# Designed miniproteins, single chains, continued (2), part 66

Each design is a single chain, and the fold is of that chain. pLDDT is the mean over its residues in the fold that is shown.

## One batch from the design tools (miniprotein)

Design m6293
Fold by ESMFold2-Fast:
Parts: C-alpha cells; structure tokens; sequence
Structure m6293 (fold): chain A 76 residues (1-76)
C-alpha cells in the first residue's frame, strides 16, 4: 500500500525514530516491495504514476536507510 509508505514517512518526519513501532516497520516492508514491483512494471504505468513512483522510490530508499540505521541504533 502506497498509503502505508506515505503514512510511515509522515510519522517518521513528525516524530523520528520513536514514531515507528516494530509492527509498523514490518508493515512498511511489504509496501516497499510493492513499490519495487510497480517500478519493474513501469512500462504499464501512466506517466503521472511513473513520476510518482520515481519520487516514492527515492523517498523509500531514504526511509529504508533511516529504518535500517534506527534498527542498528535500537539493537545497541
């Protein structure tokens, strides 16, 4: 779900690391996988969806990086 990614990004932007629980982090991963799947099928997407997907992919990479860093930080 794109809305899950957007919601996770908004919550992360609002409250940082404390915003996302383990369950929310796990829920965000399937959404990220769907974004990747849509990216692979970009030929079937509308131009507007392609632009949105490119933006989502960039923000997904940033979100994934942040979530990974937070997991390492929390694991300490």
Amino acid sequence: DMELLLEAMERYAREGLAALTEAEQEAARPAAERVEEMFKNREKLDPEEKKLLEELEKRFEELEKVLREQREKLAA
Scores: mean pLDDT 62

Design m6294
Fold by ESMFold2-Fast:
Structure m6294 (fold): chain A 92 residues (1-92)
Amino acid sequence: SDFRDNLAAAMRQIGYFSDAFIDRIRNAADPRQVIAEMLKNMGYDPSDQQMQQLGISRATYDNATVTNPANISDAVRQRIFNAFVQAVQAAS
């Protein structure tokens, strides 16, 4: 299995992600770009260390577009970030 299939499987197991989002990851040319877009839409401003935990380059994050901004609390942002870290580590 490639990284995308492993990542989609890990996300299903964690249970924080919608089927639509998991399908987007599975069909993405660059699943890390999709994660970067989601984090930006959540208003998350990750440090370089936090991006390294996700395997996301600064360039990938900076190029991510805000298309559907969500008003969520810092506590929810942190939980979702931790879920992404868990999924990426499980897929790697």
Scores: mean pLDDT 78

Design m6295
Fold by ESMFold2-Fast:
Parts: sequence; C-alpha cells; structure tokens
Structure m6295 (fold): chain A 87 residues (1-87)
Amino acid sequence: SDEEEKRRLLQEMKAAAHRFLEEADALIAAETDPARRAAMQRLVEETVRRLGELMREMLSASVEEARKLLEEAKRIVEEALQRIRAI
C-alpha cells in the first residue's frame, strides 16, 4: 500500500541519517583542533536540520515525491560528509 511504501521510505531516510551521524561522529572524534571540530559540528547540526525538514515533507508527500525526497536526503548526506572531510 502507499502507506506501507511511505513508511519504508521514511525508515530508509532514518537509516541514512543514522549512518551519517556515525560517520560524522568518527570524523569529529579524530579532529584535535577545536575550531575545526566546531565547524564540523555546525555542519552536522545544519545537515540534521535539513534531513528533519525532508522527513516532515515526506509525511505530506505522495509516494513518488517521497522517493525524490529520499534521493535528495542521500545526496545531502554524501555532500555533507565530503564537506566535513574538507575542513
């Protein structure tokens, strides 16, 4: 059903967010410079905020729109990890 598909897509988005947090936490833990660590933490907070907005949008979206939102979330996670590594 559309409801079951949307629940599956939301769970996949949550899994992507969880993986992002695990990888970001490892990168932050390896950083010894306080200023760079703070910059990394700000990127994590902004990324989490953006993912939260997509999760909220998914609740009111069609199944087709929800699939597009999941793909956007995956892109945001990948870009955020690349930006954190570049600090």
Scores: mean pLDDT 88

Design m6296
Fold by ESMFold2-Fast:
Structure m6296 (fold): chain A 74 residues (1-74)
Amino acid sequence: MLSPEEQIVLGLLRQVEATAREMLARGTPKDVALATLDAHRDQIETVMDEHQIPEDVRQKVLAALDRLRAEVAG
């Protein structure tokens, strides 16, 4: 089972994923959408560092965020 801290980080990732999908669906300007994703990425990385999230979970979260950013960027 994931730790409570890992569950919080994965919950934040799911919120960012939902936000990205909503921004794409609504036609949010690309610069605004990318800036929003970059801000959320910085916050998630800080939370992962503070809670010493395992490297395998960290890599999966970062890979998912990179994929979302690429989808928004086109």
Scores: mean pLDDT 81

Design m6297
Fold by ESMFold2-Fast:
Structure m6297 (fold): chain A 74 residues (1-74)
Amino acid sequence: MATLERAADRVAELAEESYKKGEEFVFTAVFPDEATAQAFADLFKKRLEERGIKAEVKIEKLPDGSYRLTVKVK
């Protein structure tokens, strides 16, 4: 998905800059379904791994049926 690919690449660039500065980077977003949240999480994680950055990924189902993605860079 072109929109998710562009978003993941941009956020990964920001995470890399924070990582180089020794700053904690936390990204949160809400998605309409688990499949979209997982697809974005997998793509973002891949972009970070290509940059040598380790990340913790968490997906939580919200009471309204949406999914919260949280990515923390270590």
Scores: mean pLDDT 79

Design m6298
Fold by ESMFold2-Fast:
Structure m6298 (fold): chain A 78 residues (1-78)
Amino acid sequence: SNQQQADQLEREFNRLRDRAMQYIRQGDVAGARRLVDQMGQILSQIEQLGQNNPEILHRAMIMGAQYVSMVTMVVTME
């Protein structure tokens, strides 16, 4: 179902976010940037699933805010 796909993508997004935070703490800005770019790709996939599902779209909006925060952290370290 679209909900199961969204759940799987959200879990992957959260795993990438946690790993990117680890790279940021270690000073590996390039490694963090690569993972943040992958988070953006997952966000796009969830937004597509959310086009006809307000619950999934709302989850995508929350993830989008987290993504922007991660991009800001990485850009600030560059």
Scores: mean pLDDT 89

Design m6299
Fold by ESMFold2-Fast:
Structure m6299 (fold): chain A 82 residues (1-82)
Amino acid sequence: SSAEIRRLLAEIRRLQAEIKEATAKGDVDSVRALLQRIDELLRQIGELARAGQMSPAELAEVRALLAELQETMAEVQAQIEA
């Protein structure tokens, strides 16, 4: 449902903000746990997309979110390896 998709997207964006905060603090354990939660939410979005339950606009929002997550992951990797 559109409400479920909006909930999942909002939750992922909230977790993304928490990852940035945890990364800035060097809290690797929290970063790992947050990434696992994002992975589970992305799996749920993937199931909705596969079931044809997403509009083209919602699919575009997911693509934008995935691009944002890829950038965030690159930043996390760089900060942890520094």
Scores: mean pLDDT 82

Design m6300
Fold by ESMFold2-Fast:
Structure m6300 (fold): chain A 76 residues (1-76)
Amino acid sequence: LSPLEKQLLVGLSALPPEEAPTAREIAEGSGLPYSTVSRHVNRLKELGLVEVDPETGRLIATEKGKELARKLLAEA
């Protein structure tokens, strides 16, 4: 994972599903291009670490993603 992908995974893993951001909200909040955020989100989806809620577009960490995020936080 890139540093940005690690940061996204840790952030998403800390949020309840109802507060989970969309890729658009991450792009606007971070100042990153949507294409950049979308590319990293797609990589996290391919790895099974994040899922997209089809009704809301919200980015939700999977159980596998939450386990990896816990390990990344322990690397401090």
Scores: mean pLDDT 81

Design m6301
Fold by ESMFold2-Fast:
Structure m6301 (fold): chain A 90 residues (1-90)
Amino acid sequence: AIPESLYVLLDRIEKELQEKGDKFAKETGLREPAEAMLAVFRKKAQALIDEIQQALADGRVLAPSDILARLEEIRRESERVFKEKAEKLK
């Protein structure tokens, strides 16, 4: 079973990214940077969930610190996509 705390963290990150996107859309009228960011986040979050499920099926234990590091990388990559898309629209 995947820890409930992982889903809580993923939901929190998604909400923070959504709020950032909503603010940008209100200020600029542009939705594409937020949509691209959220798509990347959701894809990478699902890949992490799949990796954890596969590790559990294989009898492998993933360290909580490794999971947290991957969550931070996913956040960073998602925010980078937003920034790159926003810069191209200036």
Scores: mean pLDDT 82

Design m6302
Fold by ESMFold2-Fast:
Structure m6302 (fold): chain A 91 residues (1-91)
Amino acid sequence: MEEEKREKLERIEASEAAVEASALTPLQRALLLGVGEVQRAILEGVKPEELRERLRELGVPEEVIEELVKAYETGDQAYEDKAAAIVEELL
């Protein structure tokens, strides 16, 4: 369990590093980092309120924050659908 969690966190960190190295707009960076933060929250089991605060600190728009938090509360499948839609919109 700890090893699997570490491996998933390392993948999230690698994705975040790639975003930081990219010539993205502030909004695109915030959205991509926000997706990674939701994945981290799922692994850590944080409260929805804590996830909202983390996303807001990254500069994610309130409308997107509410959709991501709602998906987080309903479980992994709903989150995957929302994350895919955000990535498709940005790319």
Scores: mean pLDDT 71

Design m6303
Fold by ESMFold2-Fast:
Structure m6303 (fold): chain A 86 residues (1-86)
Amino acid sequence: SIEDLVAAFAAGDASTARVLARLAPREALLALLEAGLAHPDPAVTRAAMVELARTGLPEVLEALRRALETSTDPRVIAAAREALAA
């Protein structure tokens, strides 16, 4: 289920980010963004941001820009900048 994939991602399985992004529904994409922003591992945060940016969806890109504007965490800022630059 989406909930199981989100839980696995939150536990540190960065490989689930691609699957979550491919399941696509807005619910899964927002859950992936939230889990990525909250995760202490920069590789997990980066995986979430990159897969979200790959969707090319305006609402997802806007959420990534908002995270960049509001975050004070250097790892989140770096991941969002890299994702949005592609």
Scores: mean pLDDT 74

Design m6304
Fold by ESMFold2-Fast:
Structure m6304 (fold): chain A 79 residues (1-79)
Amino acid sequence: SAVEEALAKIEELVAEARKRLAQAKTAEEVLQIMEDFARQVQPLMDQIRASGDEEAIKRAVQLITDLGREAAKKIEELE
C-alpha cells in the first residue's frame, strides 16, 4: 500500500541519517543532517497522516522522535 511504501521510505531515510550522524564531526553538521532529513520526511509524514492509519502514524512518529533524540545526544557529545 501507499502507506507501507511511505513507512519503508521513512525507515530508509532514518537509516541514512543515522549513518551520517555517526560520521558527523561538528554540531553544525548534525543540524544540517537533521534539516535534510526533515525536508525529505515531511511529504511522507503528510501522506501517512492523511491516510488516518493510527498505527502507521505512531510508528513514523516514533522513528522520527528516536532519531531526534540520537541527534541531540550526538550534539551533546560534540560540545
Scores: mean pLDDT 89

Design m6305
Fold by ESMFold2-Fast:
Structure m6305 (fold): chain A 88 residues (1-88)
Amino acid sequence: NASKELEQLADEMPPENERARETIRELAKKVDELIKVIKEKGINSPEAQRLIAEIIGLILDVMAEGGPELAQKALDIVNKAIEEAKKK
């Protein structure tokens, strides 16, 4: 469950990184929306492509707020979720 993994990632962060924690929680919500859209409409749907663009933006925000290692962890969780959602 990608949303739960992202929520756990946010919870493990130190308090001084509050902005990055909030961005990761928003990312978790967008990933849940993307998984639902992929299952209902497919990865090539306009709605899925819009959510992917929004998620890329949030990962860039995580990089700016929490650094590249945190952004890579978030990206890995997101990529795994997309692959699993595409799996038949």
Scores: mean pLDDT 83

Design m6306
Fold by ESMFold2-Fast:
Structure m6306 (fold): chain A 98 residues (1-98)
Amino acid sequence: GFLTDLALQVEALGAMLIMAASLGNREAAIKALEQLLELLRTQEMSREAIDAALRAVAEAAELMGLEEEAERFRRLREEGASQEEVAEAIERTIEALR
């Protein structure tokens, strides 16, 4: 259904983000983060989809040397943070990369 399709879209964007981060492609990483942020702001996500997004952004942040941001995303995941809190953290990460 729609929720399953949305979770797959989040997983695909997460994979793209991790790949961009591993290659040092900052511009591609920012674009993937902006697309994840758009989904978080416009779509209602399941806990599973939010968790997938948090896993991907934490890994990407670590790969890009953003240790503080990576730790923040891990904490948000452990605490079961709201979709809004996750969106705010991603927006801060985009600004840190610019």
Scores: mean pLDDT 85

Design m6307
Fold by ESMFold2-Fast:
Structure m6307 (fold): chain A 111 residues (1-111)
Amino acid sequence: SKEVEEKARQLFAVTRTLKLEIINAARRAGVDPETLARIEKLVDEIFAEVEKALQAIVEGNKDEFDREKKRIDELFDELIALARTVSPELAELVEQAKETIDLFLKEAEKA
């Protein structure tokens, strides 16, 4: 539906913004290059899984959506744990990003 497509566009924009915010915050925190690369990889993997979850919503595939949502949660938990080794502020930012993505996916599923 047009509503699902609009929610998908909004979530893509939000995900892109959150990715930039997390990576920029990590860079500002002065993390070592290896840790920064790990954060970037996890953020990219989360982005890819969010895209798959949105595709599952568009296709009406509830089982696939549930699998991708679980994977997103697992990747966010790993990223939050890594962010905590950098700073509490970075961890809080990642936790807020997870809550934002969870809310948008919930709204898109209902549309």
Scores: mean pLDDT 84

Design m6308
Fold by ESMFold2-Fast:
Structure m6308 (fold): chain A 69 residues (1-69)
Amino acid sequence: SARVRALAERIGRAVLLAMLRAVLADPAKYGVQLESLLFGLPPDPSRTALRVPEEEARRRAREAIAELG
């Protein structure tokens, strides 16, 4: 998606891949930080829980990794 490529250009592909792999390992901990990227949701620094199911966060992270690879 345009969002995934734009972020890779801004922060670096290797950094984004590391963040996406972290979401696969622990979506509840790391997926919250990437919700705006993966789902287009507005960032909320007060939020500590995913607004989407953990498996959906993993699915979107796998798709983003495949798109970058």
Scores: mean pLDDT 75

Design m6309
Fold by ESMFold2-Fast:
Structure m6309 (fold): chain A 88 residues (1-88)
Amino acid sequence: MLKFPEEIAEEVVKFLEMELLAAESDTQKVAAYMRVLAIQEDVRLFGPEYAKKQIEKAIDYLKKTKGVEVKVEIDPNDSFEEIEEKLG
């Protein structure tokens, strides 16, 4: 399961939700999950404040280019299958 500091957990779930809503194929969904794993590594290497700024930039880009919005709340500790079920 994915684990994130509480201070960025909400931003991570918003980012993943928006990426999954923008995904048009299973390959794009896998890429979204891989981006979330990369954020977890950024937290480990550079700290949560750095990771949060990168997530905020990515969310802004998704809103601007894909027109997606947050529709459901997901837990960063949910499995990928559970997240897809919640997004429906």
Scores: mean pLDDT 68

Design m6310
Fold by ESMFold2-Fast:
Structure m6310 (fold): chain A 62 residues (1-62)
Amino acid sequence: SEELKELEQKKAKAVDDLLEAHKGRPVSLEEEEAFYRKYLSDEEVEEYVSILERELQKLREA
């Protein structure tokens, strides 16, 4: 449970930091991958990508 909570906090922080970093700034896919990989394992990165896709879909619907 504590490990799951830590994972969720890492993902949330990575998403927030990434969105803030992309605010008006162009970022390559390679930079994005390097950025969140420093906070997340390969499995965590896969989950993070899923979250990012959902957030992009929300922006399309806004």
Scores: mean pLDDT 64

Design m6311
Fold by ESMFold2-Fast:
Structure m6311 (fold): chain A 81 residues (1-81)
Amino acid sequence: GEAALAELEARFRAMSAEEQAEVLARARARRPRTLLEAAIAIIEAATEVLAARLSPEEAERLRRAAEEAIALLRELAAREA
């Protein structure tokens, strides 16, 4: 939901410049063609980078928040079509 998006945004903004660069590199490697695909690629890449330094329990919570955020973005995009 919206809370999941807000948590992901806050975590991404708190990342180091090196971690943010890694996220963007991983997102680009997915070759997104639309703004929706780019947003999803960034969320997935940020989740992967952050999960590497979190506990297994926190990593699992972050992955679930990412899945909820991606589902919301896909639902919103479907309504615009």
Scores: mean pLDDT 80

Design m6312
Fold by ESMFold2-Fast:
Structure m6312 (fold): chain A 90 residues (1-90)
Amino acid sequence: MEQKIKLDDNYTLVVKREKVGDENKITVELKDKNGNVLAKETVTVSSSDTTPRTVTLKAVKGNTLITVTVTYNPATGEILSYSYEISELP
């Protein structure tokens, strides 16, 4: 299963859940508008583990720092909350 959230016109957050035997593999990706992966994190957890997990992704594109924090349910890949901020680099 896969969830996509448009953060703005330039960036998309993607959460993927894949079943691997008795486990769920969760991949959280930050993508640009052309579909390029700027940052990602992957974790593998028991398929019955519903304890919310939080991950922070950071990416630099030109003079811009993008920070995304995502809290998700690892059993389903459901996004429970997210925040993002975009900062100009000096």
Scores: mean pLDDT 80

Design m6313
Fold by ESMFold2-Fast:
Structure m6313 (fold): chain A 75 residues (1-75)
Amino acid sequence: DEALKEKLEEIMRRGLKEGRITEEELELLYEEWLKRTSPEYHPLLEEIFEETRRAGGRLEVLLEALRRARERVAA
């Protein structure tokens, strides 16, 4: 779905510019990442997105949570 890919890219571009992702955009990103991620990592994705939602969608929180998750998977 090229239209969806384009929309996700637009969300990321705006998020980088504004430093924030809306709740609706976070939900869309979460659903798409769930589809593209092995089921064994789904609980980790849920944790990342819940933390970001609680922080009001701040991009720095999402990026930091992703960084920590990569370290946990690598260990």
Scores: mean pLDDT 75

Design m6314
Fold by ESMFold2-Fast:
Structure m6314 (fold): chain A 55 residues (1-55)
Amino acid sequence: GPGERAGREGARRAALAGADPQTAGRVGYKAGLEAGASPDEATLGAAGGVAEAYR
């Protein structure tokens, strides 16, 4: 959903700005929650964003 996408995009953006994978994941998780995602959706979005950015 939109919150999961926000988490994914937040993590990718943080990674592109030079954050390490753990920090990028935390940024994505917060972005997902702020966009109205559940904790599970925010976690999936953040994990997806990290996976995309660091391959």
Scores: mean pLDDT 84

Design m6315
Fold by ESMFold2-Fast:
Structure m6315 (fold): chain A 66 residues (1-66)
Amino acid sequence: SAADLALARELAREIERELVRESLTTPLSNEEARQRMRERLIARLKERGFSEAEAERLADEVLENP
């Protein structure tokens, strides 16, 4: 749903801020940052009650259409 995508985008923005802070200590490649974003976004969506399949779908949608 549009609400689920909006939530996923908000969580992605929070994770991006976390990754930027972490990059100050340990620089990340664009590929590594993308992988960590996807993994953390899926984990946070699952914590919010989404199934693994739905969390993966939402994470991929956000990463393809930020």
Scores: mean pLDDT 83

Design m6316
Fold by ESMFold2-Fast:
Structure m6316 (fold): chain A 117 residues (1-117)
Amino acid sequence: GLLEEARALFDQGKALFAQGRYEEALELYRKALSLLSQLPPSPEVAALRTEVEGNIIDAELALGRADDAYAYARFLAETESDPAARAALLDQAARALEALGRHEEAAEWRAKAAALA
């Protein structure tokens, strides 16, 4: 089914990422999200979506797209209600800010993440 296809695409994307094939990994991650968006809401779908979204941010950072990584992580953090998942997104946003040379803002976002952990 679509959930199994999304999981398979995500696993293939992770394998490509491990090989340094970040652009190809990103394409598979985006395909996985597209399939997940067609499924009814469930905890299992939400959990996989969160993992895929985090890996998209990591792939964007690996490609030097720190502005895109920051914008996406920040957007996801604003809509995330789970404290642990939100903390992870704030840490990813902070890593993107550091890549952009925005070190003071990165430290502030890491402090917010630590308070949620």
Scores: mean pLDDT 90

Design m6317
Fold by ESMFold2-Fast:
Structure m6317 (fold): chain A 100 residues (1-100)
Amino acid sequence: SFDETLKKFRGLAILSEAYITVKRVLKAKGLDPKESPEYKELEELIKEADKAIAADDWAKFKEIVEEIIKLLEELAKKYPEQKELLEKTIEEIRKLVEEI
């Protein structure tokens, strides 16, 4: 249905926003994302979120999104100069998750 398609679109948009922002933060710090523990944690969370989307398990998806938000908050504490970017991404993710 259109509603199911829209939920999947919003779910993928959430994961894309988190992925792009974390990669930007790490590159801005001169860090290779491939060697970052936080980036590896994000990749595993995205894999689990993709499985939840495929299963239409939106309750599980929302739980994983909260773990992603926690990771973004931890990065904002670790890299305070990137806090504005990370907080903007958290705000966009929260707007998208409210629509699921």
Scores: mean pLDDT 89

Design m6318
Fold by ESMFold2-Fast:
Structure m6318 (fold): chain A 77 residues (1-77)
Amino acid sequence: MKPSKEELEDEIALAFVSMLVAIANRALERGDLETAREILELAKKFLESHKFSNEKYRKQAEDLIKEAERRLEEAER
């Protein structure tokens, strides 16, 4: 089975968001709230600009960002 160009683009987009979320989580672990916020804003802007052909990948990306934002909010006390 040959993946479609759109499916490959969605997989790359999800991988990119996953990487940004991982970087943000490491920043949160260090107490670097500024870097975490900047990286999550970048992830959100990317999510808004990229059109997913498959809604499943978009939802996975959104869920990753939401969980990281929840952690950031808890740390910003």
Scores: mean pLDDT 81

Design m6319
Fold by ESMFold2-Fast:
Structure m6319 (fold): chain A 85 residues (1-85)
Amino acid sequence: MLTKEDIEKIIELLKKAKEYLQKGDKETALKYLEEAEKIIKENAEESLANVLTNAIEIAKEYVQKGELDKAIKILDDIIEHLKSL
């Protein structure tokens, strides 16, 4: 199960991804999203892991399409969900 420390680490990685998306650095942003997904897949309960990784994959798809504002909105929604855990 995700610990409070795991949640804080994931939130920090997602915030860094947002920062690099705002700078137009898609490659660095995607690396932070992949690091967040790794922590989720290794530590989260299956149902929560599926919800969070699906949302991150949608955000990654928008990054690849150049729809950076949509990607950022999804990351904000994930961060708010994680804060509610």
Scores: mean pLDDT 87

Design m6320
Fold by ESMFold2-Fast:
Structure m6320 (fold): chain A 70 residues (1-70)
Amino acid sequence: SMEEIRREFERLVEQIRGLLPQLPPDRQRAVEDAVRTLRRALEESTDLAIQEQYLDELQGLLDLVRREIA
């Protein structure tokens, strides 16, 4: 459901935000901008499959941040 996707999206956002202090300020801003763009796209979508795609893109962003701090 859209509610389950939104809840999972916010869980991933919280994980990303927990890692942000480990990135340089310019990278923190870029990641925050990407999260905001994905959240907006998710909210504007009426297609469940497209919403799941944005959730996958956010997971990819989390994985990129994890690699960047390693």
Scores: mean pLDDT 87

Design m6321
Fold by ESMFold2-Fast:
Structure m6321 (fold): chain A 70 residues (1-70)
Amino acid sequence: MVKLEAALPTTDKEVAEKVKEILEKNGATNIVIENKDGYLYVKAEFESEEKFEKAAKEIKKLLEEHLKKE
């Protein structure tokens, strides 16, 4: 199993919901998303590195698009 732990520089509820959807779509289990200190702390487990990499790439793209809207 591969574990994901990430701190995302946003507290946006829509971003949190989309991150959860991306994780679930890629077969993640034990998903935890916490809003703390101005960050979304995300934890999840994947059965394979390939599923982890796909989810991580989709989350990174989501964040890049969110942060470019200033």
Scores: mean pLDDT 80

Design m6322
Fold by ESMFold2-Fast:
Structure m6322 (fold): chain A 79 residues (1-79)
Amino acid sequence: MEKKIEELERKAKLHEALADSYRQGAEDMTKKAEEFEKNGDKKGAEAYRQYRDTMVANAKKHEELAKKYREEAEKLRQE
Protein backbone atom coordinates (compact mmCIF):
# COMPACT_ATOMS: atom_id res chain seq x y z
CA MET A 1 0.00 0.00 0.00
CA GLU A 2 2.64 2.56 1.09
CA LYS A 3 4.76 1.85 -2.03
CA LYS A 4 1.70 2.46 -4.27
CA ILE A 5 0.96 5.76 -2.46
CA GLU A 6 4.60 6.85 -2.92
CA GLU A 7 4.40 6.04 -6.67
CA LEU A 8 1.22 8.12 -7.08
CA GLU A 9 2.76 11.04 -5.13
CA ARG A 10 5.89 10.83 -7.31
CA LYS A 11 3.72 10.99 -10.47
CA ALA A 12 1.81 13.95 -9.01
CA LYS A 13 5.09 15.81 -8.36
CA LEU A 14 6.26 15.14 -11.94
CA HIS A 15 3.05 16.61 -13.39
CA GLU A 16 3.25 19.57 -10.96
CA ALA A 17 6.78 20.30 -12.24
CA LEU A 18 5.62 20.04 -15.88
CA ALA A 19 2.70 22.38 -15.18
CA ASP A 20 5.10 24.92 -13.62
CA SER A 21 7.39 24.66 -16.68
CA TYR A 22 4.46 25.38 -19.03
CA ARG A 23 3.37 28.33 -16.84
CA GLN A 24 6.91 29.75 -17.14
CA GLY A 25 6.78 29.22 -20.93
CA ALA A 26 3.47 31.10 -21.07
CA GLU A 27 5.13 34.05 -19.26
CA ASP A 28 7.94 34.06 -21.87
CA MET A 29 5.35 34.06 -24.69
CA THR A 30 3.56 36.99 -22.98
CA LYS A 31 6.81 39.00 -22.96
CA LYS A 32 7.40 38.26 -26.66
CA ALA A 33 3.82 39.32 -27.49
CA GLU A 34 4.38 42.62 -25.62
CA GLU A 35 7.63 43.19 -27.55
CA PHE A 36 5.89 42.60 -30.92
CA GLU A 37 3.02 44.92 -29.88
CA LYS A 38 5.55 47.62 -28.90
CA ASN A 39 7.20 47.31 -32.34
CA GLY A 40 3.79 47.74 -34.05
CA ASP A 41 3.57 44.08 -35.16
CA LYS A 42 0.04 43.30 -33.95
CA LYS A 43 -0.10 40.08 -36.01
CA GLY A 44 3.15 38.82 -34.46
CA ALA A 45 1.86 39.79 -31.00
CA GLU A 46 -1.35 37.79 -31.63
CA ALA A 47 0.68 34.72 -32.69
CA TYR A 48 2.64 34.78 -29.41
CA ARG A 49 -0.59 35.21 -27.42
CA GLN A 50 -1.84 32.05 -29.18
CA TYR A 51 1.38 30.20 -28.18
CA ARG A 52 0.80 31.45 -24.61
CA ASP A 53 -2.76 30.06 -24.64
CA THR A 54 -1.43 26.67 -25.84
CA MET A 55 1.11 26.58 -22.99
CA VAL A 56 -1.58 27.55 -20.44
CA ALA A 57 -3.79 24.71 -21.76
CA ASN A 58 -0.90 22.23 -21.36
CA ALA A 59 -0.23 23.52 -17.83
CA LYS A 60 -3.90 22.95 -16.91
CA LYS A 61 -3.80 19.36 -18.25
CA HIS A 62 -0.77 18.56 -16.08
CA GLU A 63 -2.38 20.30 -13.06
CA GLU A 64 -5.47 18.06 -13.53
CA LEU A 65 -3.31 14.91 -13.79
CA ALA A 66 -1.41 15.89 -10.63
CA LYS A 67 -4.74 16.40 -8.81
CA LYS A 68 -6.01 12.96 -9.92
CA TYR A 69 -2.84 11.23 -8.69
CA ARG A 70 -3.10 13.10 -5.35
CA GLU A 71 -6.77 12.01 -5.03
CA GLU A 72 -5.87 8.36 -5.80
CA ALA A 73 -3.15 8.45 -3.12
CA GLU A 74 -5.69 9.83 -0.59
CA LYS A 75 -8.15 7.01 -1.39
CA LEU A 76 -5.45 4.42 -0.71
CA ARG A 77 -4.75 6.08 2.68
CA GLN A 78 -8.37 5.29 3.68
CA GLU A 79 -7.42 1.56 3.72
Scores: mean pLDDT 86

Design m6323
Fold by ESMFold2-Fast:
Structure m6323 (fold): chain A 97 residues (1-97)
Amino acid sequence: MIPESFSELLEAADKLVELAEAAKPTDPRVQKALRHLKGQFESPEEAKEFFSSLERIKEDIQIVKDFLISQGEDPELVEYYAEAAIKYWSEVLELFA
């Protein structure tokens, strides 16, 4: 079950990033997705694009999810953290809309 509290959603979203960083990705697409999910952008334009819609954020989460599954992580665990991350970013976009 996906957490309901904002702090628990943030913790679960951070775990998705932590798991992916621990796997030491060399794919530039995975590295860029992780950077975005950590709130690290190379330009204001890149940040604006990321925050433009939940679908843009879901694309980065999907890249990280697919990477973790390819590395042999438990698909059910990865799906749980990915869903929590999507819910977290949905809440963030609603707060700053």
Scores: mean pLDDT 83

Design m6324
Fold by ESMFold2-Fast:
Structure m6324 (fold): chain A 94 residues (1-94)
Amino acid sequence: SEKEEIKKALMEVYGVDEETAERIADALVNRDVEELLALAEEAIKQGRLDLARGLMEAAAMLEIDELKDKLSEEELRKLIEEKYEEIKARIAAA
């Protein structure tokens, strides 16, 4: 399943435990932006900045994907730029 493939990749790339990989994979499959951002904050508290960045980027991509058909090309570009600057600032502050 897609969830099992994501879970395996998370464990191999980030070295997270099976429970954490399950939570992230579930949030990604269910497109749960709030849970992805909550998991990113947990990752920051653990000093896992690369994982936190990945989770924030995944959340941003899901939000952008939902809005892409509702926004102009200029609005979409500005949203992408704003999301990446926000992620960069949050990780730098951690």
Scores: mean pLDDT 86

Design m6325
Fold by ESMFold2-Fast:
Structure m6325 (fold): chain A 103 residues (1-103)
Amino acid sequence: SEAEREARIERNAERMVEHFESYVKFDEKTREIVRELAREEARLMLDLFDGASPEEIRKRAKELYEKLGIKFEEYRKANPNSLDAFKAYLKDLGIKDEDLNIK
């Protein structure tokens, strides 16, 4: 059902946020941005498992990152550490270093 699908998206998104928070402490603003990104990523993954073609998923992922004005994979290439790549992405979105609490 649609309700079960949305509940699964929210669970997967929250799990992803918790996973990132195991490496870096987010303020509330940063957490909300990460949660929204995680929610969209979870939706794409569920569509892939529901039989959407890999080509369609790649196109939608590209459109998502382009809408956000960023290519996370390009940040990943410039920053081999995934956490640093993610921090660079957040910086490009206008989140300052001082708003990111790194443990």
Scores: mean pLDDT 65

Design m6326
Fold by ESMFold2-Fast:
Structure m6326 (fold): chain A 96 residues (1-96)
Amino acid sequence: MVEKEVTLEVDGAVFRLKIVVEDPSAKLTIDFLVQGRRATVSVNGQTVAEGELPLTFEKDGVTVELSAEGLDPAKTYLVRVSISGTTVSVSAERLE
C-alpha cells in the first residue's frame, strides 16, 4: 500500500491530491482535464468519468481525491497521475 499527498501550483491555481494505491501491481495513468469547476477523467488515454471538484476517482485498487482552488475558469489544466506499483508521479500543467 502506498499513500501520497501532493500539492501542485500552476499559474496561481493550486491542486491538492490524495492518492492511495492498495494493489502493488497497479500500472495506470490517470489524467484529469480540468475546465472551470469540472474534471474529465481518462485512464490510459480513454475517457471514463466526469465530475465536479472536489472529485474522488477509484479504479483497479487506486483512489485519487482531487481538489483545486484559484482556478481560472477561462483556462484548461491537465493533472496527471502515473502509477507503476509503488512508484507514483504527479504533474500539473496549464494547456494553451
Scores: mean pLDDT 84

